# Designs tried in a protein design run: designed miniproteins, single chains, continued (3). Part 59

Each design is a single chain, and the fold is of that chain. pLDDT is the mean over its residues in the fold that is shown.

## One batch from the design tools (miniprotein)

Design m10162
Fold by ESMFold2-Fast:
Structure m10162 (fold): chain A 70 residues (1-70)
Amino acid sequence: MAKESKELVEVYKTEGDKAFLELLGKLDPELAAALNGDESRIAALVTGFELIVVAAEVAPTEEDKAKDLA
């Protein structure tokens, strides 16, 4: 999920809400359907993903940690 969160945040910042929803729909179609294009919910979810990405980037061994947990 952490690396997926990074990809979602990057897509939102570079390509916008519609591209974010398209990618989210491929990863979690139920969540994408629940958002139903609600911009405020999308923004809140992106903020949550940004916090996850920041937490992961602070970890110097995030890739090794993800491999061990996966």
Scores: mean pLDDT 69

Design m10163
Fold by ESMFold2-Fast:
Structure m10163 (fold): chain A 68 residues (1-68)
Amino acid sequence: AGEEFEKALKAFEEKDYETAVEYAKKAIELGKDDPVLQTQALALLSLALEKLGRYEEAKEYREKALKL
């Protein structure tokens, strides 16, 4: 969970937004028992999706993060 989130962050910093989306999703799936990690991974996923122009998906994940 944490390792996947770190990989997502690195990909985002390298402007590899597709890889950032993949690892952020993995972090969310593996970190179900960690609300802090869930919130951070959902926020990063939303930002990466916005960078890819996938605004509707980004909004959905941003709303999920706010409910945690």
Scores: mean pLDDT 82

Design m10164
Fold by ESMFold2-Fast:
Structure m10164 (fold): chain A 73 residues (1-73)
Amino acid sequence: MAEEEALLKEVEEKAAKAEELLKQETKENYEKAIELLEEAAKLAEKAGRPELAQGLRAQIQAVKKALENRELL
């Protein structure tokens, strides 16, 4: 229980930081956000939350696609 709760809190913190970085709409911040989301996805898997990890990975793919297209994010 305690370990799972600690991991989930870390996932939330990393995801929140990634969201703040994405608001600034720069390539550097998007690359940093992807790193944070990848770390969060690994922690979510370790916490036994595969659905959460899958959602985070889907978000990573969306950010990568936006970065490749260099659209107005």
Scores: mean pLDDT 80

Design m10165
Fold by ESMFold2-Fast:
Structure m10165 (fold): chain A 92 residues (1-92)
Amino acid sequence: MDLSPEVIEEGFRAMEAAARADPEGVARRLEGLAELLLEAARALRAAGAPEEVVERLEEAARLLREAARAARAGDARAAARLVIEANRILAE
């Protein structure tokens, strides 16, 4: 995915600010999104989708769960970084 560095930096700053302001709310939203991605991965695997697509969704869900843990631990920067990485994987 071709996102400009400026857009990525803005997204990172917005996520860091959100995780700092409401770590528990951000963590709950990220966990909910991870659960949706895992449901999508299960449905796609059952439908015979390419394993690379399924593995990409599962990896993104794993990163979002790590981001939720980082947010709860007070590491807003790590939470933002992990969310940007998950979005990068999903956009391939």
Scores: mean pLDDT 84

Design m10166
Fold by ESMFold2-Fast:
Structure m10166 (fold): chain A 69 residues (1-69)
Amino acid sequence: VGEEFVKLFLEKLVEKGYLSEEEAKEIAAIPSPAEAVRAAIKKAKENGASMEEINELLRESGEEAERAA
C-alpha cells in the first residue's frame, strides 16, 4: 500500500466525519502503510462507518493514488 493511498484514505474519512483530525494524525504516524489502513478501518467502524462506505472510500483512494503515481 502506497503512502499517497493512506493520505487520501485518511482525508476522505475525516471529510465524512468518521475520523477526527487528531485520529487521522495518529494513524498517519504509523510507519507501515498497511497497518495505518487497518487502524483507519477499525476506527472508522467504531465511529459508525459501514463496510459499504469504507469499501467505496478505499476504492476511490486507490484510483486517485494510481492517477497521482
Scores: mean pLDDT 81

Design m10167
Fold by ESMFold2-Fast:
Structure m10167 (fold): chain A 70 residues (1-70)
Amino acid sequence: SRVEELIKETEKEMEEALKKFGKNKTLALAEFIAISSEAWLKMQDLPEEEREEALKRIQELLEEYKKKLE
């Protein structure tokens, strides 16, 4: 599904950002926010039901990666 594709893409980008910037928490956090913002823009073209699911999952993913910096 388009939701699964978006989530997998976002998770991959978050993981790459964590590996590249994980020692600089400020830069890593800024990158996570940028990645989540791009995902939010992409989800605007999804049907309402898929958009709600995608939004929830992207928010959960962002919180997960923020916790990895602590």
Scores: mean pLDDT 83

Design m10168
Fold by ESMFold2-Fast:
Structure m10168 (fold): chain A 75 residues (1-75)
Amino acid sequence: MKYAVLITGLTEEEARRLAEELRKRGYFATVHYSGEPRVLVTGLSKEEAEKLAEELRKRGYDAKVMTITEALKSL
């Protein structure tokens, strides 16, 4: 099953910069503006999603691991 990481609580500038950083690291990261700026990272294994979310939480971001189906419903 494919997993995703959703990062919320960002400014537009923070979302743009984070998405650019993650893309440079080889992730499929997109910015979404459904009321508030969010970054969605898709195409991950469960282990990759959990590892990335823990890294981002340590950096002060609100990052959640979910299945790709749950991520699509959150957009």
Scores: mean pLDDT 81

Design m10169
Fold by ESMFold2-Fast:
Structure m10169 (fold): chain A 64 residues (1-64)
Amino acid sequence: SSLLTPKPEEELKAWLVERLRAAGFPDDVAERIAELYLKALNSDDEEQDELFREIQRLVAEARA
């Protein structure tokens, strides 16, 4: 549908959180990573790079 469909951001966020939890990330970390990823998708290139750097840091910290 190309007309006024509900925004899938919440569905994408829920899906990402579930995938991250399945990968062994804590709930709070999974939720934070998903939030940053969604924000990055709606950001300009410079802001997106900064957000991806933060995601990489959270992933590294969660694995330590």
Scores: mean pLDDT 76

Design m10170
Fold by ESMFold2-Fast:
Structure m10170 (fold): chain A 56 residues (1-56)
Amino acid sequence: MSAEEAGKRIGEAARAGASPEELREIGEEMVKESEGDAARYARAVGGAAVLDAEQA
């Protein structure tokens, strides 16, 4: 999975009203499906989305 696809998935879930916990689970699953730079990016994006959802 590409880093851009990872960001898109988390963004879509956040807009759909996914909870911070759901966003964290999605990010963790994407890290497992990706490796190297993609995995690192997916984890970072997941964390950011969770923080944004908690503050929204």
Scores: mean pLDDT 65

Design m10171
Fold by ESMFold2-Fast:
Structure m10171 (fold): chain A 55 residues (1-55)
Amino acid sequence: MSVEEAIEYAQRAGAYGATQGHPEEAARLGREGVRLAEQGKIEEALEVADRAKSL
């Protein structure tokens, strides 16, 4: 997965989590996932994004 794909995944995961009734926490996790992806920490970014989706 590229950095761009990881950023998009984190953004979508945060948006999805927000629709599930946890908008503040989902937004926080989505932003953290994007930040990690921008640093090249793809595995960590995906882990945080998956946490946002699981809220």
Scores: mean pLDDT 80

Design m10172
Fold by ESMFold2-Fast:
Structure m10172 (fold): chain A 72 residues (1-72)
Amino acid sequence: AVDEALARIEAGDLAGAAKIAGLSVEVMRLIAEIGRRDGPAAARGALLQAQNMKKAGHSSSEIKERLRRMLA
């Protein structure tokens, strides 16, 4: 699931990645930006963190804020 979502992000299919990951397209866009700037390991870490935050009950806005901090 994680590797499939990351492959979709690399292909530019953010909607497909969002469906596989169970996250929003906006979250996928931030993970794509992290991957472009910091590489594939950083993108994987960001995706896993976003999924863990969703499982813990965090909102999409809280997840996006966390990912924006990874870009700072």
Scores: mean pLDDT 86

Design m10173
Fold by ESMFold2-Fast:
Structure m10173 (fold): chain A 109 residues (1-109)
Amino acid sequence: SMLEAVRRAVELALEALARGEHIAVFVTEEARVEVERAPDTSVVQVSAAGRHEEVAALARELGREHGATVLVLDAGTAPAAADALAAAREAGTDMIIIVLDESIARGEA
């Protein structure tokens, strides 16, 4: 169920990128998928709860299938994420950021 929700979330973000759109997708602890519009980059935030490696592997595989760059980050590396995002935007690359968190602030969408 969680991996199915993650697959759907990543595919939604990749499909949005293919249309020149950006979305923020949240995958909750209950494997619910919530979608918001994003201004300049597609982000998939996942409450992974110890499944970080499985989620990262799935996201990278889907990125390769769609020809997109996927950057996977743990919540604790947020400063590095900002630098990587700035560099990717400057380079003009199609990129999706996957943020792995043990808990997501619910109700921000």
Scores: mean pLDDT 69

Design m10174
Fold by ESMFold2-Fast:
Structure m10174 (fold): chain A 89 residues (1-89)
Amino acid sequence: SAEELIAQGKKLAGQQKFDEAIALYERAIKESTGELKLEAMINLALVYMYKEEFDKAIEVAEEGIKEFPDSKRAHALLLSIKSMKKIKS
């Protein structure tokens, strides 16, 4: 299920197995809708941010906002990624 993919992705991300976590989150996004899809998109953007792949993290966060425009969490995440990009660039 998408919930199991997200849970396993979080476990892999915690182990810094970011590429494996990305694959699971991308699959969870394809297999879900609504809140689960948003959670998978948020976790995907966070993993790209941890990898310092800021442009990819921004792309995922902006896609999340397009699909879920009322998500305060998605808007806050985009601001955090942009802030981190400025610090690290």
Scores: mean pLDDT 89

Design m10175
Fold by ESMFold2-Fast:
Structure m10175 (fold): chain A 63 residues (1-63)
Amino acid sequence: ERERLREAAERLVRESKNPRAVEHARQALRALEEGDLEGAREHLARAVSLDPGPAGLAAAEVL
């Protein structure tokens, strides 16, 4: 679970062209660092809603 969320968030940071999606993906990574899986999922869901591209679609499958 945690590793899958981390990989999805890292991919969004690398591949997303939407700065708001990148910011939410970074917040998801920070939540994972702090052990907050619920917060990580919420931030990742926001990033996905802002980036419907391939990275966002892949992240949606992890949620």
Scores: mean pLDDT 81

Design m10176
Fold by ESMFold2-Fast:
Structure m10176 (fold): chain A 97 residues (1-97)
Amino acid sequence: SLAARAEAIAAGARARGLDPAEVRSRLASLFSAGNILYAGGEFNASLGDLESARADYEAAAELFEEALRLARELGDEETAAEAERNLERVRENLEKV
């Protein structure tokens, strides 16, 4: 269940001396900001602004890398997999700009 998964993640955070609420808030902020920057990169690339697109994609990659690190520290395999997929998409687009 979602409740059982949420409690397992919260237990993982507590075992590492982390506040589960702060961890959840940080993960949400990292994904939100990363997605906004990724969308900005796609928008700038569509306009032919490859320098701005690259800068946006590089910033998105850094945020998703931090989300991946945090998810792995918590044992949140589902969130880690989501961050890995987002990183792969960003890196693929970076090779094109």
Scores: mean pLDDT 84

Design m10177
Fold by ESMFold2-Fast:
Structure m10177 (fold): chain A 58 residues (1-58)
Amino acid sequence: SHFAEEVREAVERLLAEGRLDEAREVVDTASKLAQSNPVAQEAIAEARRRIEEAERRA
């Protein structure tokens, strides 16, 4: 889905730049918008795990 792909790309870019707070904001907003979209929810869950891993290293 286009929305899931946009979320993945945005989070990957923000994590690469070390912008963890903005990455969380993107994921939180996307989660509210895509509550009934299973593909988007899967992408959001993966993005949350990536953010948590990045925070553990900080």
Scores: mean pLDDT 80

Design m10178
Fold by ESMFold2-Fast:
Structure m10178 (fold): chain A 77 residues (1-77)
Amino acid sequence: MSEELIKMAEELAERAKKYLKEYEKTGDEKALLQAEIDIGMLRIILGVAKVIGDEKAAEYIEKLIEELDKKLEELKK
């Protein structure tokens, strides 16, 4: 289970990073919205990891979310 959750989280995080980069370059609000949706999906997967007691997956996903949230805050300035 851990590896599947981590893989899903990595795919969502990479997609979110791509959209945040697009927003940084273009100012396209749609790219920002897509990144926020992907970060929201990461939070759902984090919740699943916590409910099933997968602490390793939860900690890893939490770090991915923290990195993305910091980038998102920087871009909203």
Scores: mean pLDDT 83

Design m10179
Fold by ESMFold2-Fast:
Structure m10179 (fold): chain A 58 residues (1-58)
Amino acid sequence: DEKELEERRRKVSEALKEAKKSNEELGTELSEEAIQKLREAAPSIRALSREHERREEE
C-alpha cells in the first residue's frame, strides 16, 4: 500500500508540473487554483502527513 501512495504522489507531481507549465505559457490566473486543487484532491500521503501535524497541533 505504501508503494501505491508513493506512486500517486509521483503522478500528482508530474500532473501538477505539466499543469503549471502549461498555465504559465498561457498566462492564466488559474495556476494557483489548479495547483491547490490538485494538491488537496491528490495523494493520500499528503493528507496523512497533514493530519499527523494537525493532531500534534491539536
Scores: mean pLDDT 60

Design m10180
Fold by ESMFold2-Fast:
Structure m10180 (fold): chain A 107 residues (1-107)
Amino acid sequence: MEAAEAARARLLALADGLDDPEARAAWRAFIDSLSEEALAEIGRGGASLSPAARASLVAAGERHGRPLLERRLAEAGLRLRTPIRVSVAFDEEGRAELLFDYEAERV
């Protein structure tokens, strides 16, 4: 519980660094949609997540991240050739990151 609460507070604070109000709102919605189990595992670190925590991150990314990215790509004059696929990876420090995998072309 405390680990999940600390992780949530830390991740929500990252929204304050975003200049785009829409990206900030999407980030907050993303964090708010994560399970407590996923937040606790992210808070502990260690470059690994349970299948349930990974599923929570992917579902949140698909619900809140993917639509924003699709709209930003369209606004940039890009058309998706493939659906955006959301997956979880780890950075060089073992922190969980969402990957959005797609192919796009200029219209």
Scores: mean pLDDT 80

Design m10181
Fold by ESMFold2-Fast:
Formats: structure tokens, sequence, C-alpha cells
Structure m10181 (fold): chain A 57 residues (1-57)
């Protein structure tokens, strides 16, 4: 996925993780957002996919 996509999906996963009380998913979502904003598409994708997996997305 692109860095921009990782930032968007990471932010969404972080918000969902916080709302659902899934601290690990929220943390990975935030990491994906930060990596995506920094232009690191590889790290962003890894963290976003882990967050979405933890959320059942």
Amino acid sequence: MSAEEAARRGQGAAEAGRAWGNEEAAKHGLMGYIAGKAGDSEAGEKHVLEAERLLGL
C-alpha cells in the first residue's frame, strides 16, 4: 500500500482500537499512521495490516 493509504488506514485503525478497547490494535494503528506520514510505506503497511487483523478487519 502507499504511505498515504497507510496513514489514512492507520489513523482509522487507531481510532477503532481506542473505541473498542483494543490497546494493541490502537498502538499498531498509530504506528502505521506515523510511518505513513513519514513516507515509510513498508513499515506503515506492516503496522496497518496487524492493527486491522487484531480488529477483525
Scores: mean pLDDT 88

Design m10182
Fold by ESMFold2-Fast:
Structure m10182 (fold): chain A 72 residues (1-72)
Amino acid sequence: LLEELLRHRDDTAALAALMLEAGLSGERMLAVVRLVLGRWGAVTTGDGVLDEERNARVEAALAELEAELAAL
């Protein structure tokens, strides 16, 4: 569990680096980070009973983040 959390944290750090390189504002980045952390908290609450379910939720959270970034 802990090692999986660290791997996903590395993935989110890479995503944050891409967003910075794309020139997103600090406020926009914070909104994205809050969404990722909120979704990630919900995913990890289930103790990762199903890896496929956990991965699907992470992908869904990323898709919703992209939709929210595109919304404005």
Scores: mean pLDDT 58

Design m10183
Fold by ESMFold2-Fast:
Structure m10183 (fold): chain A 81 residues (1-81)
Amino acid sequence: MSKELIEQAKEALRKAAEHAEEGNVSLAASYASAAGLLAALSGDKKATEIVLKGMRQADEHIEKGDYKAAAEVLRKTAEEL
């Protein structure tokens, strides 16, 4: 289990939140996907589940056009890691 990979996943989620808040859905999705991959590579199953759940919740808000709520979900997901 790599603590460095979890810290990188947190940073990726924060960048995803910044881009989501700006309405840049494609960059937000790219950074969120990177966070999911980093969490999986860390070997921490709980961290991976937290990231995947946060990504699903953020995506639901994006589908509704609520970019601010999506960003808040991504930031909270980073804090849970």
Scores: mean pLDDT 86

Design m10184
Fold by ESMFold2-Fast:
Structure m10184 (fold): chain A 86 residues (1-86)
Amino acid sequence: ASRSQLLLGLAAAFARLAIYFAKQGDIETAIKLAESAIELLRESGDPRAEEPIKLLEEAIEYLKKGDIEEAIKKLEEAVETVDKLL
């Protein structure tokens, strides 16, 4: 696997953890994990990462607003998008 593929895989893992913590009501941890996933996607250098980055940014905004259901939908969409890049 390339460095880019490893970073994409780690980003998907962090986004999945963000879903887990959001479902548990640990919103602060969910936000930090989603932000870490964005950094990993940016570090990958893959231009196809722009879409899951936007989805994660939208998820973070929903988490901050307390709209956890919409946040989880966006996090799940981001995971599916990253998985298609692997």
Scores: mean pLDDT 89

Design m10185
Fold by ESMFold2-Fast:
Structure m10185 (fold): chain A 60 residues (1-60)
Amino acid sequence: MIKVTIEAKNILEAIGIALRIIGDIPDAKVTVDGTTVTVEAPDTPENRAILEELKAWAAS
């Protein structure tokens, strides 16, 4: 499992990120606490790429 924490700019963005993860990685465990999204997913190159892109998105 890989575990990634993504800090969103606001609550709506956090919800959007969580929904994207659920759609792209259905087996992921996603926890949303305010603007913080914590994800645990199977450690695959595809999942790493998805989570890294979403983390970059949130940081921009």
Scores: mean pLDDT 82

Design m10186
Fold by ESMFold2-Fast:
Structure m10186 (fold): chain A 61 residues (1-61)
Amino acid sequence: KVLVTTKPGKSGEVERFVKSLGGRVLESSYENGKEILLVEIPADKIEKLREHENVESVEPL
């Protein structure tokens, strides 16, 4: 599981990308003007997720 901070208004695009990598969104929240997704994703795909244009950060849990 990882926490993904998305750019404002871009959570839907990031969610689609997560699904394309074989992951899923477990929960979403809103903090400091940004949407934060709790994501379950294969460990070998975390770097691809981190590199997405609309992803600000990825924090492993």
Scores: mean pLDDT 80

Design m10187
Fold by ESMFold2-Fast:
Structure m10187 (fold): chain A 107 residues (1-107)
Amino acid sequence: VVEEIERIRADYEAGRITPQEAVDRLLELAKKVKTVEEALAIVQFLGDIARELTPEELERVMVEFLKALKDPEIKKIVFDVLKYWLRRYLTPEEYERAIKKLEEVVK
């Protein structure tokens, strides 16, 4: 997973893929995540791409990412990280809506 993330990053930084293509590849990798470190590496890269996304796109990506994670304990840890991280990118109203959607995925 980590080596695959680095390949996606290299393609993205070289301009070979769009932000949306990078997101789609990262969401596919999320289905293969087995450790917290792998999940957080994807979150970090999604954070770099987040500036290229609308609030609605960012909400959708975070919901799909959390859904793609298979391990319930990793989902809970990632959800807690996203709760603090998303405050930097969303208005209070957008944040409350996003958190409610993410909470439904974790439960």
Scores: mean pLDDT 79

Design m10188
Fold by ESMFold2-Fast:
Structure m10188 (fold): chain A 71 residues (1-71)
Amino acid sequence: MEFSERELELLRLMAEGKSQREIAEELGVSVSTVSRWLTALGARPGESFAAVAARALGTAVEDVLARLEEL
């Protein structure tokens, strides 16, 4: 799976528990753009952002946080 620097930043913010609004503000995009990216990552209604990030990276939440700290 190819992750751009911007997608890795998205995954980092998701792992930190940021809301869609906070992620949109941090990345300088609209909330609708963040929503589209979450859908592309396979986010489901009621799913935690940390769980979505872990699935996207193919690893456990702890490993996601460790990898994102290298950014």
Scores: mean pLDDT 65

Design m10189
Fold by ESMFold2-Fast:
Structure m10189 (fold): chain A 65 residues (1-65)
Amino acid sequence: SMLERVKRMAEEFREEFPEEIKDIRVEGDEITVTLDVEDVTRYTGIAIRGMGMAFEAGASLKVKR
């Protein structure tokens, strides 16, 4: 199901960036990630990766600091 796919995506995303992802919340097909990253280039790279993963899973992603 889409819900299982979204949850798996969120888990995989957290596993890729365990130190940088401060919090990750899943509400249906909406994912909110809070990043603890001061470097703008690294923040942007992680956000782009997350957006790509969310798109493939059929979810929307919100990125916060």
Scores: mean pLDDT 85

Design m10190
Fold by ESMFold2-Fast:
Structure m10190 (fold): chain A 85 residues (1-85)
Amino acid sequence: MTLAELWAEVAETLAGLADIYREKSERLRQLAEQETDPEVREAFLKEAEDYDKLSEKFYETVRRILEELRAQGHEDAARRVEEAL
């Protein structure tokens, strides 16, 4: 495995985690919409916001890896990362 292939694998893993956290955030917002207790609803919305922030940080890291792979001319590895976004 080349270093570029390893970076692509790391980026794919981080993109997958970002997707999971985004899905958790979306589910928590759906639960908040169905919740009648305002305290529980607020707790779900706060947790959703935390997952959104974590997802955004992982997507940002993946985009930085993509940019670096492109800058170094690793087009096949870059395409693999782009497809994971």
Scores: mean pLDDT 86

Design m10191
Fold by ESMFold2-Fast:
Structure m10191 (fold): chain A 68 residues (1-68)
Amino acid sequence: ELRDLAAELIEAARAGDLERVRAILSEMPDAEARRGLLSVRDAEGRTPLEIAREEGHEEVAALLEEAA
């Protein structure tokens, strides 16, 4: 459940899919769940925010930073 959403968030951040990132964040029931999701790391130890920044997806990075 939460792990599956984390994988989707990582892929959305890598792809720069702003609408998908927004949709995933809106599925979180509370701020604690959102923070948990935003703290997940990929195989290289990168968070969704770090991935978005590295890929140059500024809008996605801004949304993820605001959500944290």
Scores: mean pLDDT 79

Design m10192
Fold by ESMFold2-Fast:
Structure m10192 (fold): chain A 68 residues (1-68)
Amino acid sequence: MVKELQEALEAAAREVLENESEELEREKLAELEPLVEAVKGRPVTEEEREYGARLTAELEAAYEARLA
């Protein structure tokens, strides 16, 4: 589950960065939310948290570039 979530986040981040589309970003984030909610109730490792933070920063950078 968590490994699947990490791979999904990485794939989504790369796709959003490549295409820089508002609709695509919204769609990918919506698809990931159920996976995030599924793992929210369990403890996460520091490694998972750090990885997620990096991908989130990349997605935020893509979002900001699109808004500019």
Scores: mean pLDDT 66

Design m10193
Fold by ESMFold2-Fast:
Structure m10193 (fold): chain A 57 residues (1-57)
Amino acid sequence: SKEEIEFKINLLKIVKGALELVLERAKAKGRSDLAKAQQEAIKQLEEEIKGLEKQLS
């Protein structure tokens, strides 16, 4: 189970990295609505990662 949680954390971190790239593109295009939506999605992913990391403590 610990290895499974660590694997899931790593996958979520990869997804977060991809969303951060999309966020930068949205900002570059002046798409403030899309930028806000992606920032909120990143925040929710960070909370999920943090929750999983606490399970490893």
Scores: mean pLDDT 86

Design m10194
Fold by ESMFold2-Fast:
Structure m10194 (fold): chain A 60 residues (1-60)
Amino acid sequence: GGDELAERMRAAGLAEATVFGAAGSGDVGAVGTTEAGEPLRAIVAASEEERAALEAELAA
């Protein structure tokens, strides 16, 4: 879920995380910034098509 993804991103060095995803789909994306100012993104999706949709949402 989104909370698990956000915690994993923080453990990986993300200073802040914002979680995006369609409610009830189980697919989630998260974006944030590391302490070095680098953008960090993580996506969990069941299919390539769903992953592409989440990448588009995170880019908006």
Scores: mean pLDDT 58

Design m10195
Fold by ESMFold2-Fast:
Structure m10195 (fold): chain A 74 residues (1-74)
Amino acid sequence: GPPIEAINRLIALSLRVIGTELDYELGLISKEEAIKEYEEVIKEAKEIKEKYPELEELTEKIIEKAKKKIEELK
């Protein structure tokens, strides 16, 4: 299976999407900062997907959530 570090990174990315939304709604970060955070999540999730095909379904769900958040802010 994938190394525990890859799984931990996916968990962290999922939490980062949630945290970014909350920080934006609370006015702690700008719209531009929120978009940048979601774009970084997408980039890192894609890198994990390419390296660990077994995690494809989980990485795709994270990517789609982050993309949806970016679309809502544009």
Scores: mean pLDDT 87

Design m10196
Fold by ESMFold2-Fast:
Structure m10196 (fold): chain A 58 residues (1-58)
Amino acid sequence: GEANRLLQEIAERGGGEPVEYSKEEALAAAEAALDTAEQVGDEETKRLAREAIEAAKK
């Protein structure tokens, strides 16, 4: 789904390995990605993580 696509983009952007999540896991992963991006100050990744959270809620 769209949440997994956004999470894959976040992972690739950060040099990590992409992982496919269930709908429930995707929400948790997106929230974790947002927290990490806030700690690092990566505004673009924060935006992608917020979009992933919204996609996971659908």
Scores: mean pLDDT 78

Design m10197
Fold by ESMFold2-Fast:
Structure m10197 (fold): chain A 74 residues (1-74)
Amino acid sequence: SPEEKLLETLERFVDVLEERMKANNGVLPEADVETAEIIIERMKKILPTLSPEHQARAEEILKRLEDLIEKSKA
């Protein structure tokens, strides 16, 4: 489904950002932070429209992205 492909794409994106932050001692480029913030906003808007299974996965993605942004600003 389009939703499944979206979630898979976002999970890969988060994996890449987590590895990049880890490799760079907790520093992400500002462009990556901005992209993550846009994704969080968009995901929060679509979250209520997803199936319960997809909602759980989306919530995990959101938590990981929010954690990355928090670490980049702390």
Scores: mean pLDDT 83

Design m10198
Fold by ESMFold2-Fast:
Structure m10198 (fold): chain A 55 residues (1-55)
Amino acid sequence: TPEEDALAAQLRAAYADVPLDAAIAHLDGLIADPSLPEWARRAAARVRAELERQA
């Protein structure tokens, strides 16, 4: 969705200068957060998967 894509882009920018292991750990926290809507957790999962492929 457009909202999911926009959040994914924001997360990529936010974690650009963060060490890879720390970025993945922070994204794992977002994915596990039950207070976040499903679309936001999907955006975080997408960015996590992208970072994992860069490792």
Scores: mean pLDDT 81

Design m10199
Fold by ESMFold2-Fast:
Structure m10199 (fold): chain A 62 residues (1-62)
Amino acid sequence: MIEEKELTPLAAAIASRDLGIEGVTKVIIDKEKGTAYLVSEKTGERVKISLKSGEQLMKLAK
């Protein structure tokens, strides 16, 4: 099952800075595949990250 959450402004700013990608706004978690993705709505880029990193960002999304 795929879960998608919008990042908080703080989490979005950190992710955008650390990846060097503008407009990272969402985290997607695929629990069945054990993977996560960060998504920029501005550029359309998707960056594969570890499930653990995705879960940490999901906590900041709350």
Scores: mean pLDDT 75

